# Designs tried in a protein design run: designed miniproteins, single chains. Part 67

Each design is a single chain, and the fold is of that chain. pLDDT is the mean over its residues in the fold that is shown.

## One batch from the design tools (miniprotein)

Design m2310
Fold by ESMFold2-Fast:
Structure m2310 (fold): chain A 75 residues (1-75)
Amino acid sequence: SLEERIEEFKKLSDLELTQRLIQLLARADETVDPEAVEKLLKMVVETIQALEEDRDKGLELAAEFLRLYEEALAA
């Protein structure tokens, strides 16, 4: 669930969370359409910016990234 994903991300530092999102993005780039990869890249950038300003907002965006990532893999 969304809440479980946010709780897992809370246990990570901003750097560790950023590294995890970049690793997932790299895996998507090998198997997913370029348009979907571009959308995921934009979400990673927005998440990094949000984490510096408001950690709770950054965690919500990270969870949304994971949702979009799973949708892209299912397509």
Scores: mean pLDDT 80

Design m2311
Fold by ESMFold2-Fast:
Order: structure tokens, then sequence, then C-alpha cells
Structure m2311 (fold): chain A 99 residues (1-99)
């Protein structure tokens, strides 16, 4: 069963910095586009994507105005096939911590 994951690498200490997220896909056949969306208080605050194949990861540096260390955010990660089919999805709440 295809799976996606994400890990926060770095969060800004002050609002308006870069949010660095590592994304990956596992158990997928062929190339997929992995999109990460970051929500704070129900608002989309950052979004990025990478094209990945089985076992690959990508590091995304996202402009994330209004987020900083100590904030709680929701991550939604989706892997989409070239045909537009969502083959994997994950959603989880995380607290942004110092690296």
Amino acid sequence: VPRVGARIIEAPKEPGGKLTIEVGVFGAQGEVTVTVRVYKDGKLVAEGSATLREGETAILELDAPGVKVGDKVRLIIEAVSPSGEVVARAEFDVELVEP
C-alpha cells in the first residue's frame, strides 16, 4: 500500500522565516507528485511539492508567514499519480520545535 510521510527539519524562531520539511513516498509504483500543505488555525500557510519515486525523499523550503517554533500546525501530505489519482494521503498535527 503506498504511503507518504513528512518530517519538520527546521522551523523559524521568528514569524516569516523558512519552514523546512522533508517529504517521502514509500510503496508507490512509478513517479508521483508529493504535495505538502501546512495549516495553522485552519488557514493554509505554506504549500510545496516534489516529484518522487519509491523510497525517494525531498527537502522543501517553504515560505511560511506567521508560523514559528512553538506553533501547532496541521500537515496534509498527498501523493498524486501522473493520471491525477491520489495514491496516498497522510494528515497529522505537529508542534513546531527547535531542531
Scores: mean pLDDT 81

Design m2312
Fold by ESMFold2-Fast:
Structure m2312 (fold): chain A 87 residues (1-87)
Amino acid sequence: MIPKLSNEELLARLERLKAKLEELRARYPQLDAQVDAALSAADAVERAVKDNASEEEINKLIEELDAAEGRILQAALQGDLEVVLPP
């Protein structure tokens, strides 16, 4: 597999994402549930990568993280909140 991100790049993105999610939680407490779900999903991806899980397992967890990030962006859009997540 040649993922769009290497494991090192993915872990670096997860670190940036977690920092941004904590910032969003502090700024927009109404997003707390969506942020908690995204943090949980990010932690699952990080653990799977560090535990050298299968490509299939990591990809499923990334899909769950992408869905959780999408839910934050959708809730922010509905609440007229300015939210940008790291690329």
Scores: mean pLDDT 81

Design m2313
Fold by ESMFold2-Fast:
Structure m2313 (fold): chain A 81 residues (1-81)
Amino acid sequence: MSQEEKLEKLERALVRAYLELADAHGLRASDGDRPTEAQVAEMVARFREVAEEIAREYGIPRELVEEILARVEANLRALRD
């Protein structure tokens, strides 16, 4: 499997995990459009767990997972500012 195919699988899995986690914790359904710092931290932690599991399944390098998670955290924090 190519690096591009692995990244596509990771991206699709992370999007699904984000939607499922947000729904399960009520983050997506809230009337407010700005997440709290605590919510961002919890989402990033949950996201990391899911990303590491998918990366383990598809053999995605941990360095790429960390880069993606750092970008996700930065984007979530930008929504607060």
Scores: mean pLDDT 67

Design m2314
Fold by ESMFold2-Fast:
Structure m2314 (fold): chain A 77 residues (1-77)
Amino acid sequence: MTTRSEAWREGDQIHGRGEVTDANGMTATATVTLDSDGRVLSVEYSTSGPGTPSEKNHLIGLAVQHAVEAARRLRAG
């Protein structure tokens, strides 16, 4: 399993992106937007590659988690 995350600022908003790829090449990508107080305003996600609905839901959850963590780290630093 490969995990990548990044975060960036746009005005007073902070964006985080998480990407998780499993051993079979299924990828889930999530982008989250936080306000200046660190509250989640929006979540967008997509998946590609082979996987069951259960595996897709699991990877989406991981991608969202990593996106939120990256955005919160950028806000804290």
Scores: mean pLDDT 83

Design m2315
Fold by ESMFold2-Fast:
Structure m2315 (fold): chain A 86 residues (1-86)
Amino acid sequence: MEARKEALKARLLASMEAAKKKFGAENVLKVAERILELEEEMRALIPEAVKEGYDEEEVRLELEALVEAAREAKKAAEEELKKKAA
């Protein structure tokens, strides 16, 4: 499970880094902040997903990978924007 979460997180981080190079740190920051704002709402939907036949552990693991990737992408984007402001 942990290895799968880390693999998903790594793919998401690579995608966010590519987006940062193409669209800029400000746009990546906005996307990461939106994902983090939706974390509680997405967690509240886990019981509904389970009722629809999704595996609870898989849904939770994918959500954790997404949130962790968004948190790291936010930090990287904020640091890049601070360097430009200095």
Scores: mean pLDDT 79

Design m2316
Fold by ESMFold2-Fast:
Structure m2316 (fold): chain A 92 residues (1-92)
Amino acid sequence: MSDKELLEEILRLVEEGLEAARAGDLEAARAKFDEVLELASKIKNPELALQLEIGIALGRMVYAVSLLAGESEAEALVRGLEVLRETVRELL
């Protein structure tokens, strides 16, 4: 699989995770995110891998800040995944 094909699959998984989180299916949303992390580890281009890693870290920070602000787990997951989705879209 090429890096572009991996990013396209990651984008689909992030969008599926977002739909699950919005529906309140936290287990499905987390499972999709775990699949994203597995695929992200397969990116071969080091600059692309670094940009994706930064996007994942930003998504995690937004998630943590949302929880600290008193938002629900589902709302926090949506916010974090939206940040990751925008990162992946910019890399495509």
Scores: mean pLDDT 88

Design m2317
Fold by ESMFold2-Fast:
Structure m2317 (fold): chain A 88 residues (1-88)
Amino acid sequence: SMEKEVEERLKRVEEEAKRATERLEEAIKKSTPEQAKRLEEMKKGLERTVEEAKRAAEEDLEKAFEKLKEAEAAIESALKAVEEIEKE
């Protein structure tokens, strides 16, 4: 069902966002002040997109799919930013 698919995707998004947040926090510790500010903004954006996906899952399943896709993209962007900091 659509409800089960949204629930399973939201669970994966929450788990992946938690890992991405942990990696962002570690990258922030190793960053310049300018880089740290950008990564902190990205962390807040990620938290916001996950919360929007949770709200949409309760109200509108079609919007839930859109918000889950946004959260998945935010996770990917955060992980790429972390990799660039780690690469130097």
Scores: mean pLDDT 85

Design m2318
Fold by ESMFold2-Fast:
Structure m2318 (fold): chain A 74 residues (1-74)
Amino acid sequence: MKVAPTVKISLEAFQKIAEILADESLSDEEKIEKITKILLEEGVPEEVAEDVARFFVDMGAEVVKAMLERELAA
């Protein structure tokens, strides 16, 4: 298994990712596509952006939301 890459993105982008993950109308593939696009806009290299997007989808909306709430509180 590939180890998930560590990336730094803006809090705004992290919020958008959490909203995409919580959207029940989107398939996992659509979530990966939308998150990949956000990561590319934040300057994440194309080569790792899809792997990071898959990692967020695998973690699930609840875990990403908890991480975002921690960043907002810090």
Scores: mean pLDDT 72

Design m2319
Fold by ESMFold2-Fast:
Structure m2319 (fold): chain A 90 residues (1-90)
Amino acid sequence: MTLATVVVRALAESLEAARKAAEAASEAARKVPGTLDVSSAVAQVPGTSQATAVVVVEAEASSAEEVARAASEAARKVPGTLRVEVRISE
């Protein structure tokens, strides 16, 4: 079985928005069959109100594109999300 790592990065207007984006992306990823592990981290950008959320998903390679789509879409729908980037590596 080929495994893939999906990384979703979101920039949010606040720490709360970043946490909500990370939670939404993680929940969306967990609902995709073939998702094996989900981890997330949120950090405030020092001296600003903005924060970054990073969600890392380990999945079956055949499911990686669906995970990337679902997680990035969920993060983008959170109010206060400014930018979402996604990458897949196998």
Scores: mean pLDDT 85

Design m2320
Fold by ESMFold2-Fast:
Structure m2320 (fold): chain A 77 residues (1-77)
Amino acid sequence: MYIEVALHISGVEMTPELEAAIRAVIAAHGGEILAEWWGRHEALLLIRVPADTDLDALVADLERVTGGRVEVGRPLP
């Protein structure tokens, strides 16, 4: 079973290396990216993760690797 969550990553200087690090963290938590938008200082991602995923741990890992702020929401129902 999976859930879909929106991630807003902000307060970053987006580089190819940082994008790769973000993708690696999501994959490490068993997630896949369903939709993505990458800006210079932010990213908006719709991901699918296992329903038992610790979203707080995912957010903490993303904030640790990016140095930015990560917000979890749901752009879809």
Scores: mean pLDDT 83

Design m2321
Fold by ESMFold2-Fast:
Structure m2321 (fold): chain A 130 residues (1-130)
Amino acid sequence: MKTYTYTLTFTFKDGRKVTIEIVLNQEGSTLTMTIKNLNTGKEYKITVENAPSNHRDALKLAMEAFVEKLVEEGKLSREEAEEALRLLLERLGDDPVVQASALFLAVEEGLSMEELLERIESIDVEGTVE
């Protein structure tokens, strides 16, 4: 089993900081991603079967499953999800850990992705593997 832990600190332009933790557990072809807001204790858990052995591709699949879960739970419309992913790719790049964390934070704060990105000053990323 491989466990990856990513800690992302979002600093807002007003100086407020929010820390998002992503824990990924891969057991064979099963990948579990837990996204947690350490400031509120709110979390999402995504389980993906037949995950690719490549860590980045497995992360992409888990992030896609997270987007689908948010749409199914009525947290985002399909159109809002598509626009959020477009803005994330354009402004933050294609790192699935950064994308998933920003999407989770926007939903938690009740902000559109555009509103979140306007309010963010910086994102610091730390990762560990066990």
Scores: mean pLDDT 83

Design m2322
Fold by ESMFold2-Fast:
Parts: sequence; structure tokens; C-alpha cells
Structure m2322 (fold): chain A 104 residues (1-104)
Amino acid sequence: SLEQLRKELEQKRREHFRQTSLNYVLGGSAATMGAIYASVYALASEDEAKRQEALALAGEANAKSNEIEAAFRKDPENLELGQQMRDKGLALQAEVLARIRALD
């Protein structure tokens, strides 16, 4: 029936929004975790050069988290952009973790 078709379309739109939101949140969370990790390393470091590098990485990760949040607010239904933001956040988290590990 037309009523069933309307309910199916509504359910598909809700699922699309949930999936898109999940991608943005995963990207933002990954960038935020990178920033936390780098910040904790900086606070624990007694080496000024290592501290400065870790703080710079925390700044880059915080900037990426803010970029992802801004993208989500501007375009909350764009699944492709959400997926790109997920990939960017995850890639930056991996880069931050690797670069902090290299400081030891």
C-alpha cells in the first residue's frame, strides 16, 4: 500500500541519517583520541623538543576534529562526505600514534 511505501521510505531516510552520523562521529572521535594521546604524552614528557612535537600533533588532531564537526553541521545528510571525514580522522589518529611512538 501507499502507507507501507511511505513508512519504508521514512525508515530508509532515518537509516541513511544514522549511517551518515556514525561516519562523522567515528572520524571526529578518532581525531579527538589522537589529540588526547598526544596531549597526555606532552604532559608526561620532560624533553622540551618531544613536548613541543606532541603539542603540535595534538593541535593538528584538534583542528581535524573541529573540521569534521563543522562538516557534519554544514552537511549532515552527505554520506560520501561523512565517509571521507571518517577516513581522514582515522588516518590522522594512526599518524599521531605512529609519530608519538617514534619520539621514544
Scores: mean pLDDT 90

Design m2323
Fold by ESMFold2-Fast:
Structure m2323 (fold): chain A 65 residues (1-65)
Amino acid sequence: MKEIEFDYWKAMGTITAAATGSKAEFEDETIKFIIVKDEEDARKLLEKFKKKLEEEGIKAEIIKE
C-alpha cells in the first residue's frame, strides 16, 4: 500500500476507535481495534469498518480487552 493511503486509514481508524470507546493500534500495515467497553453497537460499527478496511486491502483485527 502507498504510505499516504495507509496514513489516511490510520487516521480514520483512530476516529472510529474514539467513537466506539475503543483503542486503535497499528502494526505492520494492520489496524487493531481493542474494545474497552463491550457494547453491541460499538462491536457492530467496528466490524462494519473492518470490512471496509479489508475491501481497501488493509488488514484489520478486533480484540476484546
Scores: mean pLDDT 74

Design m2324
Fold by ESMFold2-Fast:
Structure m2324 (fold): chain A 66 residues (1-66)
Amino acid sequence: RQFSREQVVRAVQETTGASRKQAQEVADRAEELGGLTPGNVGRAVVEVLGVSGEQAAAVVERLLAL
């Protein structure tokens, strides 16, 4: 399943405390990886924010709960 850009931004901000600009950079990276899917968002969070795989998994979990 693909998500909206706003859903991705919201999940990133609520889980990590990242700025809206940083959350939008995550969404941009996920789209470059092939679209706003859970797997691409998880990878984008690690690449853009430098967070752990555990924290990336928490973002994906939050996104799936939206």
Scores: mean pLDDT 83

Design m2325
Fold by ESMFold2-Fast:
Structure m2325 (fold): chain A 116 residues (1-116)
Amino acid sequence: SKEEVERLAKIAEKIDFNAVPVEKVEEVVEKLIEILEEGLKLKSEEAIIKAASALLRLTQSKAYHSLPKEEQEKLNEKIQELSLKIPNEIREKIELSKEEPTISPEEFFEEYEKYK
């Protein structure tokens, strides 16, 4: 449901991206992409902003920059393709969206499974 996707997106934005191990980066990206895709389908501005903000922070993390170049390029292509579907008026709100990092990657995975 829209409410469940919005709640999951809020949890995703609270992820401590400094705690994401390199081996889990691809899995976190894929789950965040799925949340963003659902937000776009449901036309939920909140879910789109929160999920896209989480993706942006992950791509700026040390773990993301530690990935092999080929893996980074593949993930960047997926993120960019999805980003093009975000309305221009929402894009500025993504950069301004800030949340305190209070959720571990493991806690996010548990919440993701609960909502799926």
Scores: mean pLDDT 84

Design m2326
Fold by ESMFold2-Fast:
Structure m2326 (fold): chain A 69 residues (1-69)
Amino acid sequence: MLTKEQAERAIQLLLDKFKGVKEITKDELREVLREAGLTDEQIDAILAKMKGDKITLTEAVELLREFAV
């Protein structure tokens, strides 16, 4: 699970980096989550919830909120 601070940081980076982008790849999401200071364990848990290799910005934000406590 993410802290609220970790989730907020990751969401801000996603919004800043991917504004106007239709889809985010698994690799792109992993890079942003690492930049936000998430551990490899946290990143792998989040990415395991993706149904495919791509996700929308809205879905990525929703996913991060799901992992926030």
Scores: mean pLDDT 79

Design m2327
Fold by ESMFold2-Fast:
Structure m2327 (fold): chain A 74 residues (1-74)
Amino acid sequence: MKLSDLEVKILELLLEKPLSVSELAKKLGVSQSTVSRHLNRLKELGIVDEIGSGVYALISPEAAKILIEAQKAS
C-alpha cells in the first residue's frame, strides 16, 4: 500500500485522538480540501472512518502503526 507523506502525518495525528478535517488542516498547514481528499482515499482503503460531524478516527490503531513504519522504512 502506497501512502503519501501527508497521509502518514494524518495517521500519526489520528493515533493521538480523533480529529476533524479543520483540525487536521490547521495542524498540517494545508487546506481543508487537501485533507478531505487524502481522508477520502484513506477511507476507501479501510484505514479511517468518519465518526460524525466531519470527525475522523482510525479503524485500527495497530494497523495504522504498521503502515506508518512500513512507509518510513521505504
Scores: mean pLDDT 81

Design m2328
Fold by ESMFold2-Fast:
Structure m2328 (fold): chain A 81 residues (1-81)
Amino acid sequence: MWEEVEKVLEEKIKEAEKKGDKEMVELIERIREGLKDLYAEGVKLSKEGVEEIKKALKTTKSKEELGEKLALIVYEYSSLK
C-alpha cells in the first residue's frame, strides 16, 4: 500500500516540476519523507487513509489546503491510536 501512495506522490511531483512550481515540489517531497519515516517506524495507514490521500492529491489545488488535508488524513487513519 505504501507503493501506491509513493507512486501518486511521485506523479504529483513530476506534474509540479513540469509547471515550475518549486514550492509544491518541496511540500510533496517533505510529505513523502514524513510518511516514509512513519512507515519505517511501523506506523501504517488504513486502506481508507491511502484512498483519502490519493483523492486529496488529485483534487486539491491549493498548497496550504493540501498540506492541512494530508496531515489530518495521517492523524485520523494512522495506526498511532
Scores: mean pLDDT 74

Design m2329
Fold by ESMFold2-Fast:
Structure m2329 (fold): chain A 67 residues (1-67)
Amino acid sequence: SEEEELKRKLEELYDEVLKKVRERAIKQAEELGISQEELDEHLQALKPLLEEHFKKNPEKVAENILS
């Protein structure tokens, strides 16, 4: 269905966004001397907020993070 196709596309786009956020966070943590354990804790807390933000405006979030 059209709804199922849109949902799948949004999930794919969100996965790409999450991957990019994680890559940037890892690099920044490395530069700042933040431990992997501390980084993982922060990413776990950030994930639901990122999901909510992405759900409200997926195109804009993707453009801002992937560009």
Scores: mean pLDDT 79

Design m2330
Fold by ESMFold2-Fast:
Structure m2330 (fold): chain A 97 residues (1-97)
Amino acid sequence: LKLSEEERQEYGRQSREAAIENARRAAEAADDPSKFAALYTAAGIHVVALSIILGKEEAARTLEEMAEVLEEYARETGSKEAAEAAETFRRLAEKLR
């Protein structure tokens, strides 16, 4: 992508923040399958954008942070959906490295 360094850093930061925030919101909505799926998908789209803008290392780190948020929610609530989503994000982070 032909972005200035400033644009690259800013868009990357925004994508990272959006990915983490959507993962957190997905965890909070894990009891609502439709909301969970929509927020989980949004988080994934932001990670794809981040990988294009800042590279796969930053995308992998963001996936690990998203997994951590979902794992915490799964421990507190016993949500299987959140636990499975966390495992998926960790597996994707490993594949990107």
Scores: mean pLDDT 81

Design m2331
Fold by ESMFold2-Fast:
Structure m2331 (fold): chain A 98 residues (1-98)
Amino acid sequence: VGLRAARIVAEEGAARTSLAEVAEKAGTSVAALYRAFGSKEALVREAVALLEVEAAFAGMGGNEERVEELVRRVEENAGREAAERARAQAEALAAAVA
């Protein structure tokens, strides 16, 4: 349940989706989301962690456009420091595979 909800927020964006919409798409309830994450901020934090992982895999695959998209979403949800970390990790993994 938690992973599906976090993935939905990562794909749709926290500003563009409500907890009710996330619950519906994840096949759960808003109450279950609060029980799993405790807050909307915690759900957004998990979504950011998923974006960081997806950016790393996109970097390894050489998909620079996808890395930029995912890093931008990290910045919108968690700020510049988190976005810079995500970008650096994706670039490091791309270099390691090259």
Scores: mean pLDDT 75

Design m2332
Fold by ESMFold2-Fast:
Order: C-alpha cells, then sequence, then structure tokens
Structure m2332 (fold): chain A 72 residues (1-72)
C-alpha cells in the first residue's frame, strides 16, 4: 500500500525523482510518476518502480509532495 511505499527508501526516492521530473516538464506529478514507473517495469524488474507506481495510484497527494520536496 501507499504507506509501505512511503516507508521504503528506494520506492520513496524513485517516486520523488519521477514526480520532480514531471513537475519540471509541466506534467501532473502522480500521473508522470505512474508513467515513468510503468516504463521502467517494462525494461526490467524494479521493486523501487513497483512501489512508486503503487504510491502514485493510491496517494497522488503524497507523490506530489515528494516531488515538490525534492525541488526545494
Amino acid sequence: GAAASLADPEGRRFAAGAAATALLVGRDPAEGTRQYAEIELKREPSRAAQLALELAREDPAATRALGEERLA
């Protein structure tokens, strides 16, 4: 769930980076994180990407906050 994804340092780091990238290019951070995570998962298995995907789907507000915090 979203709480487990937020507690995992790799999942949190992937989500923060993806959401920050989405914000910088003028896209929705949660939707951008979902898209980036899905692209990564199509390349190879990634627990960080799977956790970031789950976070973006279940808690878009937390995903946005992680991206904004990374840019501060």
Scores: mean pLDDT 84

Design m2333
Fold by ESMFold2-Fast:
Structure m2333 (fold): chain A 76 residues (1-76)
Amino acid sequence: LDAARAAARARLDAALAAVRATGDEELTKQSERIVAGALALIDQAETPAEVEAITDQALADMQRLLAEARARRAAE
């Protein structure tokens, strides 16, 4: 469980760093909220499978926001 939580935090941190590198403040704020929520759920998770499911969902949500941000900028 602890190894799964450590791996999840590393993956979420890497994804958030990539978002921050875009310079999009709104995308960064939304992604920080997703990561904070995911970390809280990971701390409450009872199994490695739950940690993985929470991590995968957070990464998918961040990927969706990134796609939406790119579409928004293209429409401007």
Scores: mean pLDDT 80

Design m2334
Fold by ESMFold2-Fast:
Formats: structure tokens, sequence, C-alpha cells
Structure m2334 (fold): chain A 77 residues (1-77)
């Protein structure tokens, strides 16, 4: 729901600002939209996990593997 999404954005923004004090809500929103475009049926929990990986500096291969796991999970019902 929209309230859970807003709380997630605020939580992730605070985490990102610990690393980059100039980070904005728009950066978090952009990342969420990119994840939704790649995995349209991803849950908020899956999106939060991917964003935490990105913020913590996971490499592109690790992120790609997590995206593929989420896609397979959705495909399996």
Amino acid sequence: DKEELEKMIEKLLKKLQEIDPNATKDEIKDLIERIKKAVPEASLEDIEKLLEMIINGSDADEITKEVEKIKEKIKKE
C-alpha cells in the first residue's frame, strides 16, 4: 500500500544519507521505479531487499542474481 511504500522510502533515504548526505527522496523513488520496471510484480519486501543491497554497495552481479531469484519466485506462484 502507499503508506508502507512511503515508510520504506523514508527508512531507505536515512540509510542512504549515512553514506551520502546529499542523497534525496527522488533517488530512492528512481531506484524503486527501476526495480518495478525490471520486476513489475515484486513485493515491497523484495524491493526493499534489493534497495538495501544497492545502498550497501552490492555489485551489479549480486543485484542481478537477486532480481532473477525474485522473478523465479513470482513465476512459480
Scores: mean pLDDT 77

Design m2335
Fold by ESMFold2-Fast:
Structure m2335 (fold): chain A 82 residues (1-82)
Amino acid sequence: SEIDEWLKEIAEKEGVSVEEIRESVKEIGPEETYELYLLMQQVEAARPDLAPEVLRAFSEEAAKQPKTFEVRKEQLERLLAA
């Protein structure tokens, strides 16, 4: 339910259909993509020196590339640890 609402919000923000967003996140998994989104929210809060655009770009790339998702998650965890 929360994930479905999140997908609708992202679709509206990006100016695409909910259907397109759901197809994009299916490759990685909607739960994994949502987890990455929440992790980026944590990085933004802990590291306000990072531009929101940079964190948003990570989310968009992770949604496109399953391999990139694992790399992005590890990178964001390193930023939180720093």
Scores: mean pLDDT 68

Design m2336
Fold by ESMFold2-Fast:
Structure m2336 (fold): chain A 94 residues (1-94)
Amino acid sequence: MYTVTFLLEGENLDVEKLEKEVRKIAEENGEVEKLTITVDGNTVIIVVQTSDEEAAKKLAEEFIKLGKELGAKRIYVKIINNETGEVEQKAVVG
């Protein structure tokens, strides 16, 4: 099992559209086992669980792109392999 955690922040972040598009991407991706979205002001935390490593990496790329398109100034992504404890991190600053 892989856990992908996204933290997206920005004063101009379109939070409503981000939530809708993230849910759509997750629903269209059969490898997504769990999705959690938490909103606090202009900060959105997205947690995705999947059993597939390539799906985890592809979701990371798609959500980074989506966040940039929707006005995120800061995007942090963490991919954790829950079995090994291995972690991949990426930070994007606008």
Scores: mean pLDDT 82

Design m2337
Fold by ESMFold2-Fast:
Structure m2337 (fold): chain A 100 residues (1-100)
Amino acid sequence: SAQQQKIQALFDQLYDALKSGDVDKASTVLKQVSSIKGHDSFKDMQFTMMSMKLIQDGKVDQAIKTLDQVIKDDPSISSLAQKIKGTIKSMKSGFDKMGF
């Protein structure tokens, strides 16, 4: 669908912002993702896929640092940023336990 394509493009932008430390872009994109009503299961799948890409690229620490700054700088999106941070950390811990 057109909305799923838009969500996919926003997650590609979020991935780029998180791996590069672009705090302002990460905050802006998270607000745009949050503004799209519905598609919760698709969004959750995209958060999972993005987290896997960050782990594969060795960018987890940079992504966590970027999200921590979003949480500090933008209270309006801090809850979503904390949820994403939790997902990334949980998935990284799972991969580490499996020897990846």
Scores: mean pLDDT 85

Design m2338
Fold by ESMFold2-Fast:
Structure m2338 (fold): chain A 86 residues (1-86)
Amino acid sequence: DVAALQAEADREEARARELFNESKKYGDKTKKLIDEANKSTPEEAKQLIEEAGKYSKKDGELSREFNREKARADRLRQQLADAVAA
């Protein structure tokens, strides 16, 4: 059923988009904290860099999950294209 396959592809693509957006959000937070650390005292910079490290780690985790979900979405989209061509 092409409709069922389309719905599955759309769900995986939506999940991948959500993961990409969350990853970007954590990446932006990491950058902001590093930029603030560069303008801070050495003592304040240590706190900001530690916090940035936590967001950077989360960004990395979400980025890996995004890559897995995108690969699944791409496979489903190809499967959908093949089903329509048949």
Scores: mean pLDDT 86

Design m2339
Fold by ESMFold2-Fast:
Structure m2339 (fold): chain A 100 residues (1-100)
Amino acid sequence: SALSPEKLRALLEARKEGAETLLEYIEGKISEEEARARIDELVARLAATVGEAYAEDFRATADTSLAVIKANKDDPEKQKKLKEVLEKLIEEIEKKLAEL
């Protein structure tokens, strides 16, 4: 990959924290405003550590995910599936971090 191990770690850690933020939002543990604030902080961190292109890609993915969660707030079956997808993503990221 084109990223150094240090930059790849920073990217994976931000992706994990983003997924954890979306999980907390699905579970009703945080508000939409708090979720957006955490995503904004992660975007700023990625721009400073990995680069602007990675920060823009992360924001686009996070904004899309947040919109999908919000659109399906009243659908318990879709909420459960979204939660399972995010939990699996976190597990996969943790595995990649352990291999670095």
Scores: mean pLDDT 90

Design m2340
Fold by ESMFold2-Fast:
Structure m2340 (fold): chain A 59 residues (1-59)
Amino acid sequence: MADISAEQQDKLAVALENNAPTPETVRELMDELGLSEEAKKTLLTVVEHARADSAANRA
């Protein structure tokens, strides 16, 4: 993705690893990082899909 830096991606990955974040928590983190609206939409979609897939695959 062209709208998100590697540094911002790494920070998000670390936050996701530390806790099982809600979409609300991810949104707050994106606001703090100053991500563009395009990047925010893309990440929210990815997080929502990942959560749905994880819930379906986990015990």
Scores: mean pLDDT 63

Design m2341
Fold by ESMFold2-Fast:
Formats: sequence, C-alpha cells, structure tokens
Structure m2341 (fold): chain A 85 residues (1-85)
Amino acid sequence: MAKEHLERALELVEDPELRETIRQAIELMDKNPKEAIRLLEEAIGVLEVKLAVYRLDNTPESLEKARRYEEAIEHLRKALDELKK
C-alpha cells in the first residue's frame, strides 16, 4: 500500500523539510492524489541530488546516508506507482 511505503521513507529520511513533504503527501493521498504525486516527485528529485552529493563525499557517514536515501527513493517510487493506479 502507498501509505506503508511513505511511512517507511519517513523512517529513512532525517531531513526535516523532506519529512514534512512526505507527511503532507500522506495527508493528501486520499483527498488530492494529484498533489500528493507532485510532492512525492519533488521529494524524489531532492533525494536524488542529496544521494549524488553523499556518494561523491565518500565518507562512512555519507555512504550510510546515501544507502538510506537510496532505499527511501525506492519506497517513494513504489508509492507513486500505487497512487497512479
């Protein structure tokens, strides 16, 4: 279910602004799924940029953040697929 994927992404993302965006998507997914989709696409874009930066930094802390953000992106993409059905 889309909500389960969004809740898992929230566990993986530490950035307060991204967490707020994902929470807004959870609130909107039943009332305004088009807006929820837009917010999730924005969150994925931001996470992909952060992921690229963390991979370039190549420290143990940055690689662990990259791993979590990659998993979060995967969950957000699965939520998008469910919302587009």
Scores: mean pLDDT 83

Design m2342
Fold by ESMFold2-Fast:
Structure m2342 (fold): chain A 61 residues (1-61)
Amino acid sequence: DEAIRRAYEELTGRPASDEEIARIKEAAVARSLGASQRAIARTLGVSVGTVSRYLRIAERA
């Protein structure tokens, strides 16, 4: 989780909440299982743009 927190802080300039880290981890797992960004956005209740950001953070971490 520390790697995700550091990647989030570096990319956004602010600390990540525990809920945001959990959503980033969930998005990364769903993507690894073949889910589309659109499907992940619907599941997490966020925009596709937010999912794209989450996946970039997870990839860098």
Scores: mean pLDDT 78

Design m2343
Fold by ESMFold2-Fast:
Structure m2343 (fold): chain A 61 residues (1-61)
Amino acid sequence: SEERKREALMVLDLLTEVFPQHAEEFARLAERVKQATSDEELDAVYREITALLDRAVAEAA
């Protein structure tokens, strides 16, 4: 849905501000969000966002 895409892009923008060292990876995920045509594809991207966030947090600790 367009609402879920907008939400994901806002989250990725925020994460890029907090973890600028991962900006390229977040940008790649943003492109995948834009290209997603189904909720299943969006769910897959959300899982990758969560995995990248977990890694970024662990590296910052």
Scores: mean pLDDT 83

